# Designs tried in a protein design run: designed miniproteins, single chains, continued (5). Part 83

Each design is a single chain, and the fold is of that chain. pLDDT is the mean over its residues in the fold that is shown.

## One batch from the design tools (miniprotein)

Design m19055
Fold by ESMFold2-Fast:
Structure m19055 (fold): chain A 70 residues (1-70)
Amino acid sequence: SSERKQEAYEEALKLALEKAKGKDVSDPTTVLKIVNEVIEFLKKQGFSDEEVQELLSRVVRDFSEKVRAQ
């Protein structure tokens, strides 16, 4: 449902920001590890591959904006 996707998005964004805390986000290896953890989290929530890609795109966009504002 739309509500489940919104809650998963919010939790995934929070997870990404917590995993980035104290790490060098200019390092592509660090960013890739965070992205992989977000993908694993969303898959464990029972989302399809299509839904994971939709949610991941939103998380990556908003994560990038928040990190650049620091």
Scores: mean pLDDT 84

Design m19056
Fold by ESMFold2-Fast:
Structure m19056 (fold): chain A 60 residues (1-60)
Amino acid sequence: SAAERERLIREAARLVREMLATDDPARRAELVERMRRIQEELGLDADAFGDAIAAALAEA
């Protein structure tokens, strides 16, 4: 559903913010793996996924 898609995109945006804030390479790798799972669940290519995340980050 659209609501489920929006929730996943917002979660991905949150993970991006955590990746930018962390200096721990192991934590960053965990966050990257979670991002990949969200992208797979959404069925988006890298460009479309990046655009959706950028739009969600710009809302704030």
Scores: mean pLDDT 84

Design m19057
Fold by ESMFold2-Fast:
Structure m19057 (fold): chain A 80 residues (1-80)
Amino acid sequence: SEKGRKLAEEAIEVGRRAEELAREAKTLRQAIAAALLGIGAEFLAELARKLGAVELAERGIEVARRAIELAMEAMKTTKA
């Protein structure tokens, strides 16, 4: 569906931004923001998958999970 495709494309874009923010995070606040964006991207990708955009959604989930993992590592190493 067109809506599923658009959601998957948005999920991939948000996930990439989250990954970038996670890598650049120097503060706990920045790491948290990256994690929240990654979680949001994963949610959008899962919704896109349910709407039939399976292959793009799986790509979105992969990017989002990578971003969340990087953000979690940043949260462990940054100061509040």
Scores: mean pLDDT 87

Design m19058
Fold by ESMFold2-Fast:
Structure m19058 (fold): chain A 66 residues (1-66)
Amino acid sequence: EELEEEIKKLKKELFKLIGEILDAIGDRFEAERRGDEEKAAEAEKKLEELKEKLKEVSEKLDELEA
């Protein structure tokens, strides 16, 4: 069933994005600890972009469940 494969693919993408978000949070935390405001800002921007992608994947999963 195609629907099950689509859900499985989206869940894999969701888990990958969660991992990337955690990495970005870690990068921001490390930059802040070092007082590297520029690196912290870069990590924050990446985090915002990843959160937007996470929202898109989550919305697609919700649509498939509806």
Scores: mean pLDDT 81

Design m19059
Fold by ESMFold2-Fast:
Structure m19059 (fold): chain A 81 residues (1-81)
Amino acid sequence: SEEYEKALELGERAEEALRAGNLEEARRLAEEALTHYLISHGVPEELARRLAEAAMRAETEGDEAAKEEAKALHEEALKAI
């Protein structure tokens, strides 16, 4: 699928940015990769973007509110597919 291929491309670019020490760029690319990955599995675009943002914020910042938001959005995503 086009969305799955985009996710792989963005994920590869995120790894390149991480190896180069560009942490902010790596995070942004990883968030976009996760968004396209979720869309490729049938998650609606808006929900996929919100879930990816919350998940990345939870992972990179340790934000408990973001962790709870990611859980809620994950449950919503499961109901959408």
Scores: mean pLDDT 84

Design m19060
Fold by ESMFold2-Fast:
Structure m19060 (fold): chain A 98 residues (1-98)
Amino acid sequence: SKLVEAVREARRALWGFDIEVDEKTAEEAYRLLKEILKMESEGKDPEEIFEAYRRLADLLGVPALSEEDLRQVVEIFREALKKHDPELYKKLEEEAKK
């Protein structure tokens, strides 16, 4: 699926090599990204947002230790999703709006 390709490209960008991803993992990554964007639009506390960032980074297999690293992981996945499934990405942005 396009979601699987987006997650694979994100992992490739983060690790420098291609890693197989199942559909369940890709769907979970999408759900976490949607949660993050919604939390940001709602003005949630940075601590809550960083916890969601950490969950996404962990799912993508990235040991993120700083807030900047976590933000970079999220942005890399957003760009991968936008590239592989621009329609789904646009829907994600609209659903995150207030």
Scores: mean pLDDT 79

Design m19061
Fold by ESMFold2-Fast:
Structure m19061 (fold): chain A 59 residues (1-59)
Amino acid sequence: SMEELREEIRKLVDELEKYLTPEQAAALRAGVDEAIATGTESQLRKLIEELKKRIEKLK
């Protein structure tokens, strides 16, 4: 469901944020909020995969 995708994205953003500056974190939050507001389910699934990939590269 869209709600489950939104929760997954929130958790991934919280994790990724630990590796970012406050400015980068704010920009990420703004972009993600826009994507959640305007995005299709397919676009949100793609965002989840991109966030997971980014986290794996930073840890």
Scores: mean pLDDT 83

Design m19062
Fold by ESMFold2-Fast:
Structure m19062 (fold): chain A 68 residues (1-68)
Amino acid sequence: NALEEGKRLFEQGKLDEAIKAYEEAIKQDPNNAEAWYNLGMAYLAKGELGKASPYFKKALDLDPSLIA
């Protein structure tokens, strides 16, 4: 699925492709906290902290356990 594809792309350092896959995962399931969190991580890896921040907030609003 799009989330698993995004994770594979992220592990390969294909950050733009990973972002696109995570955006597709969110489009299919906007309540998928993991997809929002991973989208934030991909933007962080690109050095775009300002773009990452709202995605992390959305992930934590959906699943507070992500900040354990």
Scores: mean pLDDT 84

Design m19063
Fold by ESMFold2-Fast:
Parts: sequence; C-alpha cells; structure tokens
Structure m19063 (fold): chain A 64 residues (1-64)
Amino acid sequence: MAEEFREAYEKGDYEKAVQLGLEAIKNGEVLSPEDFELMAEAAEKLGDWGTAVAFYALAALSRR
C-alpha cells in the first residue's frame, strides 16, 4: 500500500521504501506520480541511480 512505503521513507528506511514500492507494482497496485517520485528519491539516497531514473520515468508516464 502507498502509505507503507511513505512511512518507510519518512523513517529514513530507504531500502524498505523501495522494496515496498516494488512489491506494490508487482501486485498490480495503482501508484500516483508522487509515489513514484518518492521511490526515486529513496533510490537516490541508496546510490542506485538506475532505479531512481526508472522511477522518475514512471512518474512522468503516470502524469500523462
């Protein structure tokens, strides 16, 4: 659920935030552009630029 990875991000648990976000996507849950941007920022904090770029791209697509 979107609220769960937001809580992980707010606690500074960026690994958990990305994990929960990916799980939501695998389960077919609808995520907002803001949720994808939050996951992209969490990935940046982890130094995972590839994942961050992918989430920013998903956020842009979700705004279309």
Scores: mean pLDDT 76

Design m19064
Fold by ESMFold2-Fast:
Structure m19064 (fold): chain A 99 residues (1-99)
Amino acid sequence: PSRLGPGSDYGDFAAGLLEIAEREGLSKDVLLAAIARSLSPLDDEEAVEAALKLHGEEGLPEPPARETPLVREARRVARLLSRLIREGASAEEVRRVLK
């Protein structure tokens, strides 16, 4: 499945990212925040909305003034994920590749 517009596939993709973050021991909040803030080059509207959903009422975390090693790894993982998305990889493919 190619990169779909906002709707079902992006929602599933966000869920896949959360599962990957949890499996890799990354904070899913940090991963999504990294996508929303650090991976802005990706025009991934639903991934950004997923991050906003987690921090909607609370607001997105300020620019990572407290960047931990986890934040760095989240950025690196999110960057890999963004590359896979642009190539039309689904959440399942992303999980399989990142294992």
Scores: mean pLDDT 48

Design m19065
Fold by ESMFold2-Fast:
Structure m19065 (fold): chain A 61 residues (1-61)
Amino acid sequence: APPMQPLTPLEAAVLRTAIALGPDATHRQVAERLGISVATVSRHARRIEANLGRTPQELAA
């Protein structure tokens, strides 16, 4: 289904960084690029999956 709401700025940053790093990107690598914790990346990745039906890594493929 299409997303029902826009991503937050941080969710959009997580998604863009995952796409830039490619499908093999880990949450740790995304966290290092954004200067945030791995736990924060994992939390936002789950919210992106809920909104878009796919993980950031799947969207990077």
Scores: mean pLDDT 73

Design m19066
Fold by ESMFold2-Fast:
Structure m19066 (fold): chain A 61 residues (1-61)
Amino acid sequence: SVAAKRQELLAQADALFSGAEGLRGSADEAFKHDKEAGQYLLEQAEELEEKGRQLRKQAES
């Protein structure tokens, strides 16, 4: 049960980090033409990374 919950939290964290990586790529492209759009996407990526770190911390507990 505990091991299964840890695996689930880690899988969710990995999905969030994967999503954040995609948003960072989109931000890099957006910054070439629209600095506001690039900044928005970067902020969304940072929020996903923060949530991912929280889930990893929960998995360690």
Scores: mean pLDDT 88

Design m19067
Fold by ESMFold2-Fast:
Structure m19067 (fold): chain A 58 residues (1-58)
Amino acid sequence: SKEEMLERVKESLKSSDWSEEIKKKALEIFKEALEKDDSVDAAQEASLKALELAEKAK
């Protein structure tokens, strides 16, 4: 489940127009969140943090 979720995140990041630096940080945010809590809520919170990071980089 966690590995499948991370694989899906990697696929989404590849299709995004974000910089490689932001993609790397976003993946780290997801890994940390899922290590603490392997839940949909944790993944959703990580998504919001990654989006905020990308928005600030624009």
Scores: mean pLDDT 74

Design m19068
Fold by ESMFold2-Fast:
Structure m19068 (fold): chain A 57 residues (1-57)
Amino acid sequence: SEQEAEEERLRERMRKVIENGRAHLAETGHSSLPTDEQVEAAIETQLAAWREEEAAK
């Protein structure tokens, strides 16, 4: 569906933003970086909220 396509595009955009942020933190010497599991959990939480908003339209 169109909503599934939008969700996949949103997921990819969020992943890129998070990876860029993680790389920047690593480059600037931060030692505490989010784990892959924490990143995926955050993405799924945002997507769940987006799905609820889209369903309400």
Scores: mean pLDDT 76

Design m19069
Fold by ESMFold2-Fast:
Structure m19069 (fold): chain A 79 residues (1-79)
Amino acid sequence: VEERARELEEEAGRLLREAAEAEAAGNLEEARRLRKEALAKLAEAALLLARRAAEELGVSEEEVREAVEAWRERQVAAL
């Protein structure tokens, strides 16, 4: 789980670098699309880590999933 979360964070980092390059080239729509993809991967990584923590704490996985999804929607809206 932690290894998968790290892989997703690394993928998100690559997408953010590509987004910065697209923005520098004047491709603002492409940059925004790449940032949204990066946020989706970060949300998935956060969900995996949160599910592990919830399992140890006895919290519902559904509650964790809903909280992560709400966070992701707020981040996307802020773009």
Scores: mean pLDDT 76

Design m19070
Fold by ESMFold2-Fast:
Structure m19070 (fold): chain A 65 residues (1-65)
Amino acid sequence: SLLEKIAELVKEGKIEEAVKLLKEDLESLQVVTEDSVHDLEFNENDIKELKKVAEEILKEKEEKK
């Protein structure tokens, strides 16, 4: 899934790649405007939160084995 791919990229430290993938997906859904996508930049705190969320998603998958 897209979420799983983003989580893997974040785990590997490829934060910029993960953010780019997320922006492309949001733009494809027409949920955000061109201006909103331009302003959608992750700062260091957002990246830390994203890493925590990715870790939780991967843990949930492991527990369901």
Scores: mean pLDDT 63

Design m19071
Fold by ESMFold2-Fast:
Structure m19071 (fold): chain A 54 residues (1-54)
Amino acid sequence: MEPLSEKEREAVRLVLDQQLTAEEAGKRLGMSPEEVAEAVRRAIQTGEAKEFLP
């Protein structure tokens, strides 16, 4: 699976660490909520989400 881009990793951080919604993270980064949700889904599937969890 392709690693997350820096922008996608920031979206995942905002959702998982900062507890923002996909819509809120998307507005901050200029991404659609669907793009943010897909980045989070990929991070969880690849285990990269563990970097952003407590």
Scores: mean pLDDT 76

Design m19072
Fold by ESMFold2-Fast:
Structure m19072 (fold): chain A 81 residues (1-81)
Amino acid sequence: MKLSPEQLEGEVLLALSIMQDAIAKRIAEKYPDNKKVKELAKKISELRDQAEAAYQAGDLETVRKLHEEIVKLLKELDKEV
């Protein structure tokens, strides 16, 4: 089985997105009274689900764009804690 460079990139970005969602959820558990943190963590989880669906559909460009949005939201989350 040969992975194209684009498929390898998509797999890496999806794996990072899964890890980033897990981190956001852990932060939300640590700051249960911070509504902004909970809102950002929920949005990251929704984007991760979309990235997984896009990856399964072979839409690697959408996976990349969704990962960039997840990174942006994680930076916003970091400012709240």
Scores: mean pLDDT 85

Design m19073
Fold by ESMFold2-Fast:
Structure m19073 (fold): chain A 77 residues (1-77)
Amino acid sequence: DELRRQVLELLERAREAGERGDVELVRALLEGVVELSKKLSPEDRQEVSEQLRRLAEEEKNPEIRELLLEAAKRVES
């Protein structure tokens, strides 16, 4: 519950960093998302992966889009 909340807060911060084109901050925040997601249930990991793929669909910066898609794959694994 609290861990899931922390992951979702990191996703929101990654979205905001992406809007600014801050590639390195997005990368760092997504590493946090992936690492914390290892401790989530499969159901919560699925939700996080879906949020990451949703963010990638909305992202216009191709480098950030790639980071979001790779993070989604790593969370799914």
Scores: mean pLDDT 86

Design m19074
Fold by ESMFold2-Fast:
Formats: structure tokens, C-alpha cells, sequence
Structure m19074 (fold): chain A 63 residues (1-63)
């Protein structure tokens, strides 16, 4: 089963930097940077991606 790493932060540049780092560590994983205002919004987005793709989504919230 394919895995998606959702990297969420309040700042897009911060999310993008961490996503690039994770993509180097896990080249076979799909890494998606996202801007969120809260952990609740991040969790809701992760569930939406999981429902649409059928893939496992691992949420990494950058604080």
C-alpha cells in the first residue's frame, strides 16, 4: 500500500523545506507540503487525501 507524507505548517516555505528534506529520506513516498492554521485543519486535510486516494496518510505537523 502506498504512503503519503503530509507536511503541514503555518508557513508554506517552512512546509516546503521540510517536505524536500523528507523526500530525500523517503524517495518512494509521496510528500505533500500544505499550509494549515491548526492541527484540526491538518488532520481534516489528511483524512480528505486518504479518502480520495485510498492511500495511507502520515501527518507531520511542523510547529
Amino acid sequence: MKKILLVAAEDYEKALAEAKKLKKEYPDATVIPAVVKSREEAEALAKEIEERTGWEVELKLIE
Scores: mean pLDDT 80

Design m19075
Fold by ESMFold2-Fast:
Structure m19075 (fold): chain A 91 residues (1-91)
Amino acid sequence: MKLTPEQFEADVLVALALIVYAVSKIAFENKKDKLTPEQVKKAEELLKKIGERVDQIEALAAQPNPDLAAIRALYDEVVKLNKELDKVLKE
Protein backbone atom coordinates (compact mmCIF):
# COMPACT_ATOMS: atom_id res chain seq x y z
CA MET A 1 0.00 0.00 0.00
CA LYS A 2 1.43 3.38 -1.09
CA LEU A 3 0.23 6.51 0.70
CA THR A 4 0.61 9.69 -1.34
CA PRO A 5 0.20 13.00 0.56
CA GLU A 6 -3.14 13.41 -1.26
CA GLN A 7 -4.34 9.91 -0.29
CA PHE A 8 -3.27 10.48 3.34
CA GLU A 9 -5.20 13.80 3.52
CA ALA A 10 -8.25 12.14 1.88
CA ASP A 11 -8.12 9.28 4.43
CA VAL A 12 -7.87 11.79 7.32
CA LEU A 13 -10.88 13.75 5.99
CA VAL A 14 -12.89 10.49 5.70
CA ALA A 15 -12.06 9.66 9.34
CA LEU A 16 -12.97 13.19 10.52
CA ALA A 17 -16.26 13.16 8.55
CA LEU A 18 -17.20 9.76 10.04
CA ILE A 19 -16.42 11.03 13.57
CA VAL A 20 -18.58 14.17 13.03
CA TYR A 21 -21.44 11.99 11.70
CA ALA A 22 -21.19 9.50 14.62
CA VAL A 23 -21.11 12.33 17.23
CA SER A 24 -24.09 14.02 15.47
CA LYS A 25 -26.15 10.79 15.62
CA ILE A 26 -25.30 10.27 19.31
CA ALA A 27 -26.21 13.90 20.16
CA PHE A 28 -29.57 13.51 18.35
CA GLU A 29 -30.44 10.21 20.09
CA ASN A 30 -29.51 11.66 23.52
CA LYS A 31 -31.86 14.65 23.02
CA LYS A 32 -34.63 13.03 20.93
CA ASP A 33 -37.07 12.63 23.87
CA LYS A 34 -36.81 16.39 24.64
CA LEU A 35 -37.43 17.58 21.06
CA THR A 36 -40.68 18.67 19.38
CA PRO A 37 -41.89 16.62 16.34
CA GLU A 38 -40.77 19.51 14.10
CA GLN A 39 -37.26 19.50 15.64
CA VAL A 40 -37.03 15.69 15.21
CA LYS A 41 -38.01 15.97 11.51
CA LYS A 42 -35.49 18.79 10.89
CA ALA A 43 -32.72 16.90 12.76
CA GLU A 44 -33.43 13.71 10.74
CA GLU A 45 -33.25 15.74 7.49
CA LEU A 46 -29.90 17.28 8.55
CA LEU A 47 -28.50 13.85 9.56
CA LYS A 48 -29.52 12.46 6.14
CA LYS A 49 -27.68 15.35 4.42
CA ILE A 50 -24.57 14.76 6.58
CA GLY A 51 -24.67 11.03 5.72
CA GLU A 52 -24.95 11.83 2.00
CA ARG A 53 -21.86 14.11 2.18
CA VAL A 54 -19.92 11.44 4.14
CA ASP A 55 -20.79 8.86 1.44
CA GLN A 56 -19.56 11.29 -1.26
CA ILE A 57 -16.30 11.92 0.66
CA GLU A 58 -15.70 8.14 0.99
CA ALA A 59 -16.38 7.60 -2.75
CA LEU A 60 -13.99 10.41 -3.78
CA ALA A 61 -11.29 9.26 -1.32
CA ALA A 62 -11.46 5.72 -2.79
CA GLN A 63 -10.37 7.03 -6.23
CA PRO A 64 -6.68 6.53 -7.25
CA ASN A 65 -6.14 10.33 -7.50
CA PRO A 66 -8.61 11.80 -4.98
CA ASP A 67 -9.95 15.30 -5.72
CA LEU A 68 -8.87 17.00 -2.49
CA ALA A 69 -10.60 20.28 -3.38
CA ALA A 70 -13.93 18.43 -3.74
CA ILE A 71 -13.33 16.38 -0.56
CA ARG A 72 -12.46 19.54 1.44
CA ALA A 73 -15.59 21.30 0.14
CA LEU A 74 -17.78 18.32 1.15
CA TYR A 75 -16.13 18.19 4.59
CA ASP A 76 -16.85 21.93 5.06
CA GLU A 77 -20.52 21.13 4.22
CA VAL A 78 -20.51 18.32 6.84
CA VAL A 79 -19.20 20.79 9.48
CA LYS A 80 -21.82 23.41 8.47
CA LEU A 81 -24.67 20.85 8.62
CA ASN A 82 -23.42 19.64 12.02
CA LYS A 83 -23.52 23.26 13.29
CA GLU A 84 -27.11 23.61 11.97
CA LEU A 85 -28.04 20.32 13.72
CA ASP A 86 -26.52 21.58 17.01
CA LYS A 87 -28.73 24.72 16.79
CA VAL A 88 -31.87 22.57 16.18
CA LEU A 89 -31.02 20.36 19.19
CA LYS A 90 -30.60 23.48 21.42
CA GLU A 91 -33.89 25.13 20.32
Scores: mean pLDDT 86

Design m19076
Fold by ESMFold2-Fast:
Structure m19076 (fold): chain A 73 residues (1-73)
Amino acid sequence: MEEVERLKELVERLYKEALELKKLAKETGDPKIELEAEIAEGMLLIAIGVAKVIGDEEVAEYGRKLLEELEAE
């Protein structure tokens, strides 16, 4: 179950990075930071997709909730 633990950690890390970059982009108006935030959000979506494909419903659902929170920003 090491892969499941790593995937959950990756999902959490990508969410935190995307959230912080999204806030920073809003504060600075820097297009480069905005692009970095979009890339991090895209990576989170990919990680959620991987969790779904491997049958990890818990990590997939957890990531989906985090993505929904991120989109609400």
Scores: mean pLDDT 79

Design m19077
Fold by ESMFold2-Fast:
Formats: structure tokens, sequence, C-alpha cells
Structure m19077 (fold): chain A 56 residues (1-56)
């Protein structure tokens, strides 16, 4: 449903904010690279969900 897509989008946006805050505080290069990759994956999922919502 549209509501399920919106709820998923909100959850992903909040998760992204959390990861961005973690990245701001992280000093280990290997962990920073992991966080950056995770943020990129979430960004891709957000874009996909936005496209799905726009088509409704």
Amino acid sequence: SLQDLINRLIALELRKIGLELDLERETDPEERERLEREIEEIEREIERLREEIEKL
C-alpha cells in the first residue's frame, strides 16, 4: 500500500541520518568505509522507493 511505502521511506531516511551521525564520530578508516558503503546502499533504496511512490 502507499502507506507501507511511505513508512518504509521514513524508516530509511531515519536510518540514513543515524549512519551519517555514526560516520561523523568514527575515526577508524575501515569502519568509515563500511559506513559510507551502507549509506550508499540506503540512498539507492530511498531513490527506488521514491520512484515507486511517484508512479502511484
Scores: mean pLDDT 87

Design m19078
Fold by ESMFold2-Fast:
Structure m19078 (fold): chain A 60 residues (1-60)
Amino acid sequence: AGKLYRATAVVPKTSEDELALRPGEVVEVLEEIDENYALVRSLVTGEVGIVPKSALEEIK
């Protein structure tokens, strides 16, 4: 079980490797890419993509 985060801001999908998020959507962190970005899975859609960590807050 990965760590759960909630989106705190609108995240646009600007490339095919990114994931679009709306505020309140829950994601599971699969891997930390670096200090600014993480690979996550949406618990709403099941889609996987890269998102900025600044748009996420820890739930659990």
Scores: mean pLDDT 80

Design m19079
Fold by ESMFold2-Fast:
Structure m19079 (fold): chain A 67 residues (1-67)
Amino acid sequence: SDAEIEARLAPYREQLERADELLKERAEEMAKLEGREKVEEALREVLAEAGIPKEVQDFLIAQHRQA
């Protein structure tokens, strides 16, 4: 459920807020990307820059694939 996802991500709220800001700044660049692989790679780069650990990056990318 969304509540379980939110609970799992709670320790990383500050990093997630930073990632959201970075995604907004890169929105125009991200919109120009074609294909899931390129979007996922760019998303992973943003999450890493925000200080989100690889385990959580993999989790968020998996959630993105389901959306």
Scores: mean pLDDT 76

Design m19080
Fold by ESMFold2-Fast:
Structure m19080 (fold): chain A 66 residues (1-66)
Amino acid sequence: AEKKLEELKEEIAKLAKEAGMSEEDIEEAKKSVSDAIMVIAGVGELTGKYEEMRKKAEELAKAYKE
């Protein structure tokens, strides 16, 4: 779980950088996304919805690029 979470955070950060965000803004966004993902992961662990967590993060990244 932790390995996939870190991988997802790095992927989102890479996409944000390609979208033209500054490194400082990316670090700030990473902090906010990290908190949100931690909450989702905690709820997902209790409910077994890890796949929905990944899908939601993917949709969030896509919406950010649009």
Scores: mean pLDDT 59

Design m19081
Fold by ESMFold2-Fast:
Structure m19081 (fold): chain A 66 residues (1-66)
Amino acid sequence: SSLEKEIAELEKRMAELHQEMLAISAQLKENASDLEKSTQLRKQLNELGLEMGRLSREIQALKYEG
């Protein structure tokens, strides 16, 4: 169904964001002493976390309404 396809695409995007967050977390550890770079990486990680929350809520809404 189209609903199943929509959920699958959102779940795929969540998996992609999770991998991006892991990569940034690793970069943050490597650059812990670089205040400028660590600040930029922390901001990026926060933005990805907010997007993960949005996608999670959207998936739950689709599962509930489907």
Scores: mean pLDDT 87

Design m19082
Fold by ESMFold2-Fast:
Structure m19082 (fold): chain A 97 residues (1-97)
Amino acid sequence: SVEERVARARAYVEAARAEAERLEDEEERLRILADAGGYVASLLLELAVEYGDEALAERVLELQQRLAEAVAARDIEAAEEVVDELLRLLDEAAARA
């Protein structure tokens, strides 16, 4: 179900953030955040297809690009902001299920 997929994605992000906060290595922290953001983005793209929501798909692709740019720039604050925006979109998508 959509609810189960959303709950799993949220749990994954929470675990990833907890792991990242324990690490002193900024590159490893960015990798974990990128993996978590990618997981949420993949689920959002699946939901966009299920809903026929091209605007959601475009927004998610924009956020995936911004996440990649944050990782390339080694900007952990920018990566966290993208993950927060992806989670916000996930909440909005879940409310339509």
Scores: mean pLDDT 86

Design m19083
Fold by ESMFold2-Fast:
Structure m19083 (fold): chain A 79 residues (1-79)
Amino acid sequence: MEAGERAAEIARNAARFLMLNLPGVREARVEAEGNRVRITVRVTPESAAAVRAFLAREAAEIRKAYPEVEVSYEVEEVA
């Protein structure tokens, strides 16, 4: 399904951006199944707020562009 695939690609680009540009990001994963997209990020506590804010904005934009897609994110703080 094109909408789910496009949303997943935007999510993967967001994950790649976090890995390359935000210090303390240890892992970023995107899981996509049909119209469901989940982003999981493991990050140091000092950067967790910035990651959460970024993902909230990205998820909101994906939902606006593709209302049929369920976008969720999870931020895990790691030592």
Scores: mean pLDDT 84

Design m19084
Fold by ESMFold2-Fast:
Structure m19084 (fold): chain A 116 residues (1-116)
Amino acid sequence: SAAAETIERLVLLNLALDLGPDVTPAQLAEALRALVEEGEAAAKLGALGARAVGLAAERLLRRIDEPALRAELAELAALMRTPEGRARVEAEIAALVDELGATGAEQAATLAAVAE
């Protein structure tokens, strides 16, 4: 779904900002596993946002050795080396959060209508 792809991109961008340009594949895999575990725990408490993030992290973890994802990670690592690159990643995060917020509001309205 478009929302699932937006969440996956948001996870990847936020991890790039947090871990920086010198992150190892092993550190990325551990960060993704932590998000999967957090999402599983949050699902038991009804926290759907954290569960969606965990599912996105699980999809990224399954693809971690894929050439396309490795190329995307290399591009993000290059952006993290400059203030201008970091600002571009932060701007993309803001735009995707706005997109996800609009989608989430529409989804919540649909669920409320079905519950009546």
Scores: mean pLDDT 74

Design m19085
Fold by ESMFold2-Fast:
Structure m19085 (fold): chain A 62 residues (1-62)
Amino acid sequence: MEAVKVMNEAIKKAMEAGLLRSKGEKLSEEEEKELARLIAEADRILNEMIRNKIKLPASPVK
């Protein structure tokens, strides 16, 4: 799957939250929960990428 897609969605939600905050609005609990979920997904993807980076030095086949 495209990791960048999930990251972009998390960024978009964060920007939207920032816009609402700047207007004095408050996010609903559901919106905050969804934002947290997207951030958690992005975190998991980052961890996978870091793991892959260490694995990048391909083990010699033979």
Scores: mean pLDDT 64

Design m19086
Fold by ESMFold2-Fast:
Structure m19086 (fold): chain A 96 residues (1-96)
Amino acid sequence: GDGKLTPHDKAMLYFRKALTDAPTMEEALELFKKAAELLGAEVLSESVTATSASVTARHKETGEVFTLAVSTDPRNAAVNEANQRALLAMERLLNS
C-alpha cells in the first residue's frame, strides 16, 4: 500500500488540479485556497475573472507571502513567474 500523503503533498495536488483540472476560474480559486490552508497559510487576498484566478497567502508560522495563480493564456509570464515562486515557497516550507 502507498504511504499517506503529507499536507504538503496534498497542497501540491490541489495546486496542480487548479492549473489543469478546474472547469471554472472560481473552482481554481477554491483549490488554491485549499492548497494555502494545507500549507498552514492564511488567505490575504483573492482575485477571480473569467480567464484568471489568484490567491495571495501568508504562512502563519514563518510570515512568508506567496501567490498561487492560473490564466487561460499559457504565455502569461507574470502568472508563470508567480507559480514558479509558489513552487519554490512550498519546497522551502517542506524543508523547514
Scores: mean pLDDT 73

Design m19087
Fold by ESMFold2-Fast:
Structure m19087 (fold): chain A 92 residues (1-92)
Amino acid sequence: LIEEGRRALAAGDYEKAIELFERAYRESTDPREQARALTNLALAYIGMGDYEKAIEYARKALELDPDNEEARATLAAAYLLMGDEEKAQAVL
């Protein structure tokens, strides 16, 4: 699911990537795997220009896995893309 979603994401197929990452999130009971799925959802929403959703999913990923560097970097990137330099700096 995550690997298939990442291939869809790389191909620019954001709708398929989102469906696969949502399934990965629902089918997992491991907080780290759930955080990984949520981080990839945030990346897909960045690709679509929906930075508010990207922030929402990246924050949820960090709630499940606070040490997830990819989630932290994704959250900072989403804040920068929205023009919120203060929040981006606070996350890093």
Scores: mean pLDDT 85

Design m19088
Fold by ESMFold2-Fast:
Structure m19088 (fold): chain A 67 residues (1-67)
Amino acid sequence: EEEKRKRKQQLISQIIGLEILLIGVDIDLELYEKGLISEEEAKAEKEIAKKAEEEIKRLKKELEELE
């Protein structure tokens, strides 16, 4: 149970970290709408968001399998 508990903590921490990163991306995309960052920077942020969403989905599936 100790190994399972530690793995659950690790997965939850990683998921929360990626969710926080997505909030940061939303802020940067809002800055783009206000003309404060470049289109190139906004495009890079969208790619980061897509990868983070895919990783969150994978981590959530692993967490469900541990329950």
Scores: mean pLDDT 84

Design m19089
Fold by ESMFold2-Fast:
Structure m19089 (fold): chain A 55 residues (1-55)
Amino acid sequence: EAEELRKKAEELEAEAQKLLEEHPDDPEARFEAEELLGLADILRGLAKIIEEKEK
């Protein structure tokens, strides 16, 4: 469901933010956070497609 995908994206965004706040000087943590944000963006896109199909 679109709502589940949006919720998952929000969780990934929150995890990325936490990672950056706890490990600001760690380049590996920054890379991981960027990947989480990228995945969240993909999930948000999929949620929009599903929402359009439901309307």
Scores: mean pLDDT 79

Design m19090
Fold by ESMFold2-Fast:
Structure m19090 (fold): chain A 92 residues (1-92)
Amino acid sequence: GPAAEEGAKQGVKAAEASGAKAEGSVEGNKVTLTLKDASVSQQVGALSGAVAAEYEGAEARTSVSGNTTTVTVEGKSAEIAGKGAAAAGAGS
């Protein structure tokens, strides 16, 4: 819903503030943040962001494939998913 979409946008904005190239996608109560050409410090930031998302009540998973770092945030509701996604991006 709108809360998850807004959270994804906030997460992307926060990641971009760290110099990362970021994209967000939303599927129901699941938000996926993708960081392209992520530096080692940005990858560590993404892991910290995943932990922050869990503090918001979401479930977060991080994966790295080459230069791409993906953080997936799932909430019990679109609001929790959105808050988690915003926190995940801010950790980058």
Scores: mean pLDDT 77

Design m19091
Fold by ESMFold2-Fast:
Structure m19091 (fold): chain A 101 residues (1-101)
Amino acid sequence: MTDEERLRALARNVAEQLREKYPDLDQEIIDKLLDPNASVEEIVRALVEALRQVVEKHPDDKKLIEQLLTVADAIVALTSDNPEVKKLAEEERKRLREKLA
């Protein structure tokens, strides 16, 4: 499986879990995560925005933030070949780490 295929699989898994647990999340973000025609950049931007919105609505849920940090780590690993997209994921990972400190 390529890194792009793994990233798309991660996006689908995240979208399904977020729809079940956080129905108040912007549906446009979920639709982008599930879009087979979305670019890698669009998928990563949608993932980062989803993580941001979930944390903003649940800022005191430390266990949730730790789970989202694991997702951010996976995005960084799967975007190593695209430095601009990797930077977006690294900035969100840093933000999540600061919330846990």
Scores: mean pLDDT 81

Design m19092
Fold by ESMFold2-Fast:
Structure m19092 (fold): chain A 65 residues (1-65)
Amino acid sequence: HMQEVRDRILEAAEELIEKYGFEGTTMEDIAKAAGVSLETVKRFFPSKEALVQEIKARKEIEKLK
């Protein structure tokens, strides 16, 4: 359950940042797109910057595949 929520948050963040950019995307927008509360998002990622760092790390790993 927790892993599914975390992955959904990361997917929502990546899609929104791709469409609206980092500055145009809020933690609230990410929560809404992921179908969870803002509090739930903050439990997995304390800041928008932490979310972006995780997305970058995952993209670098995918490029190595």
Scores: mean pLDDT 77

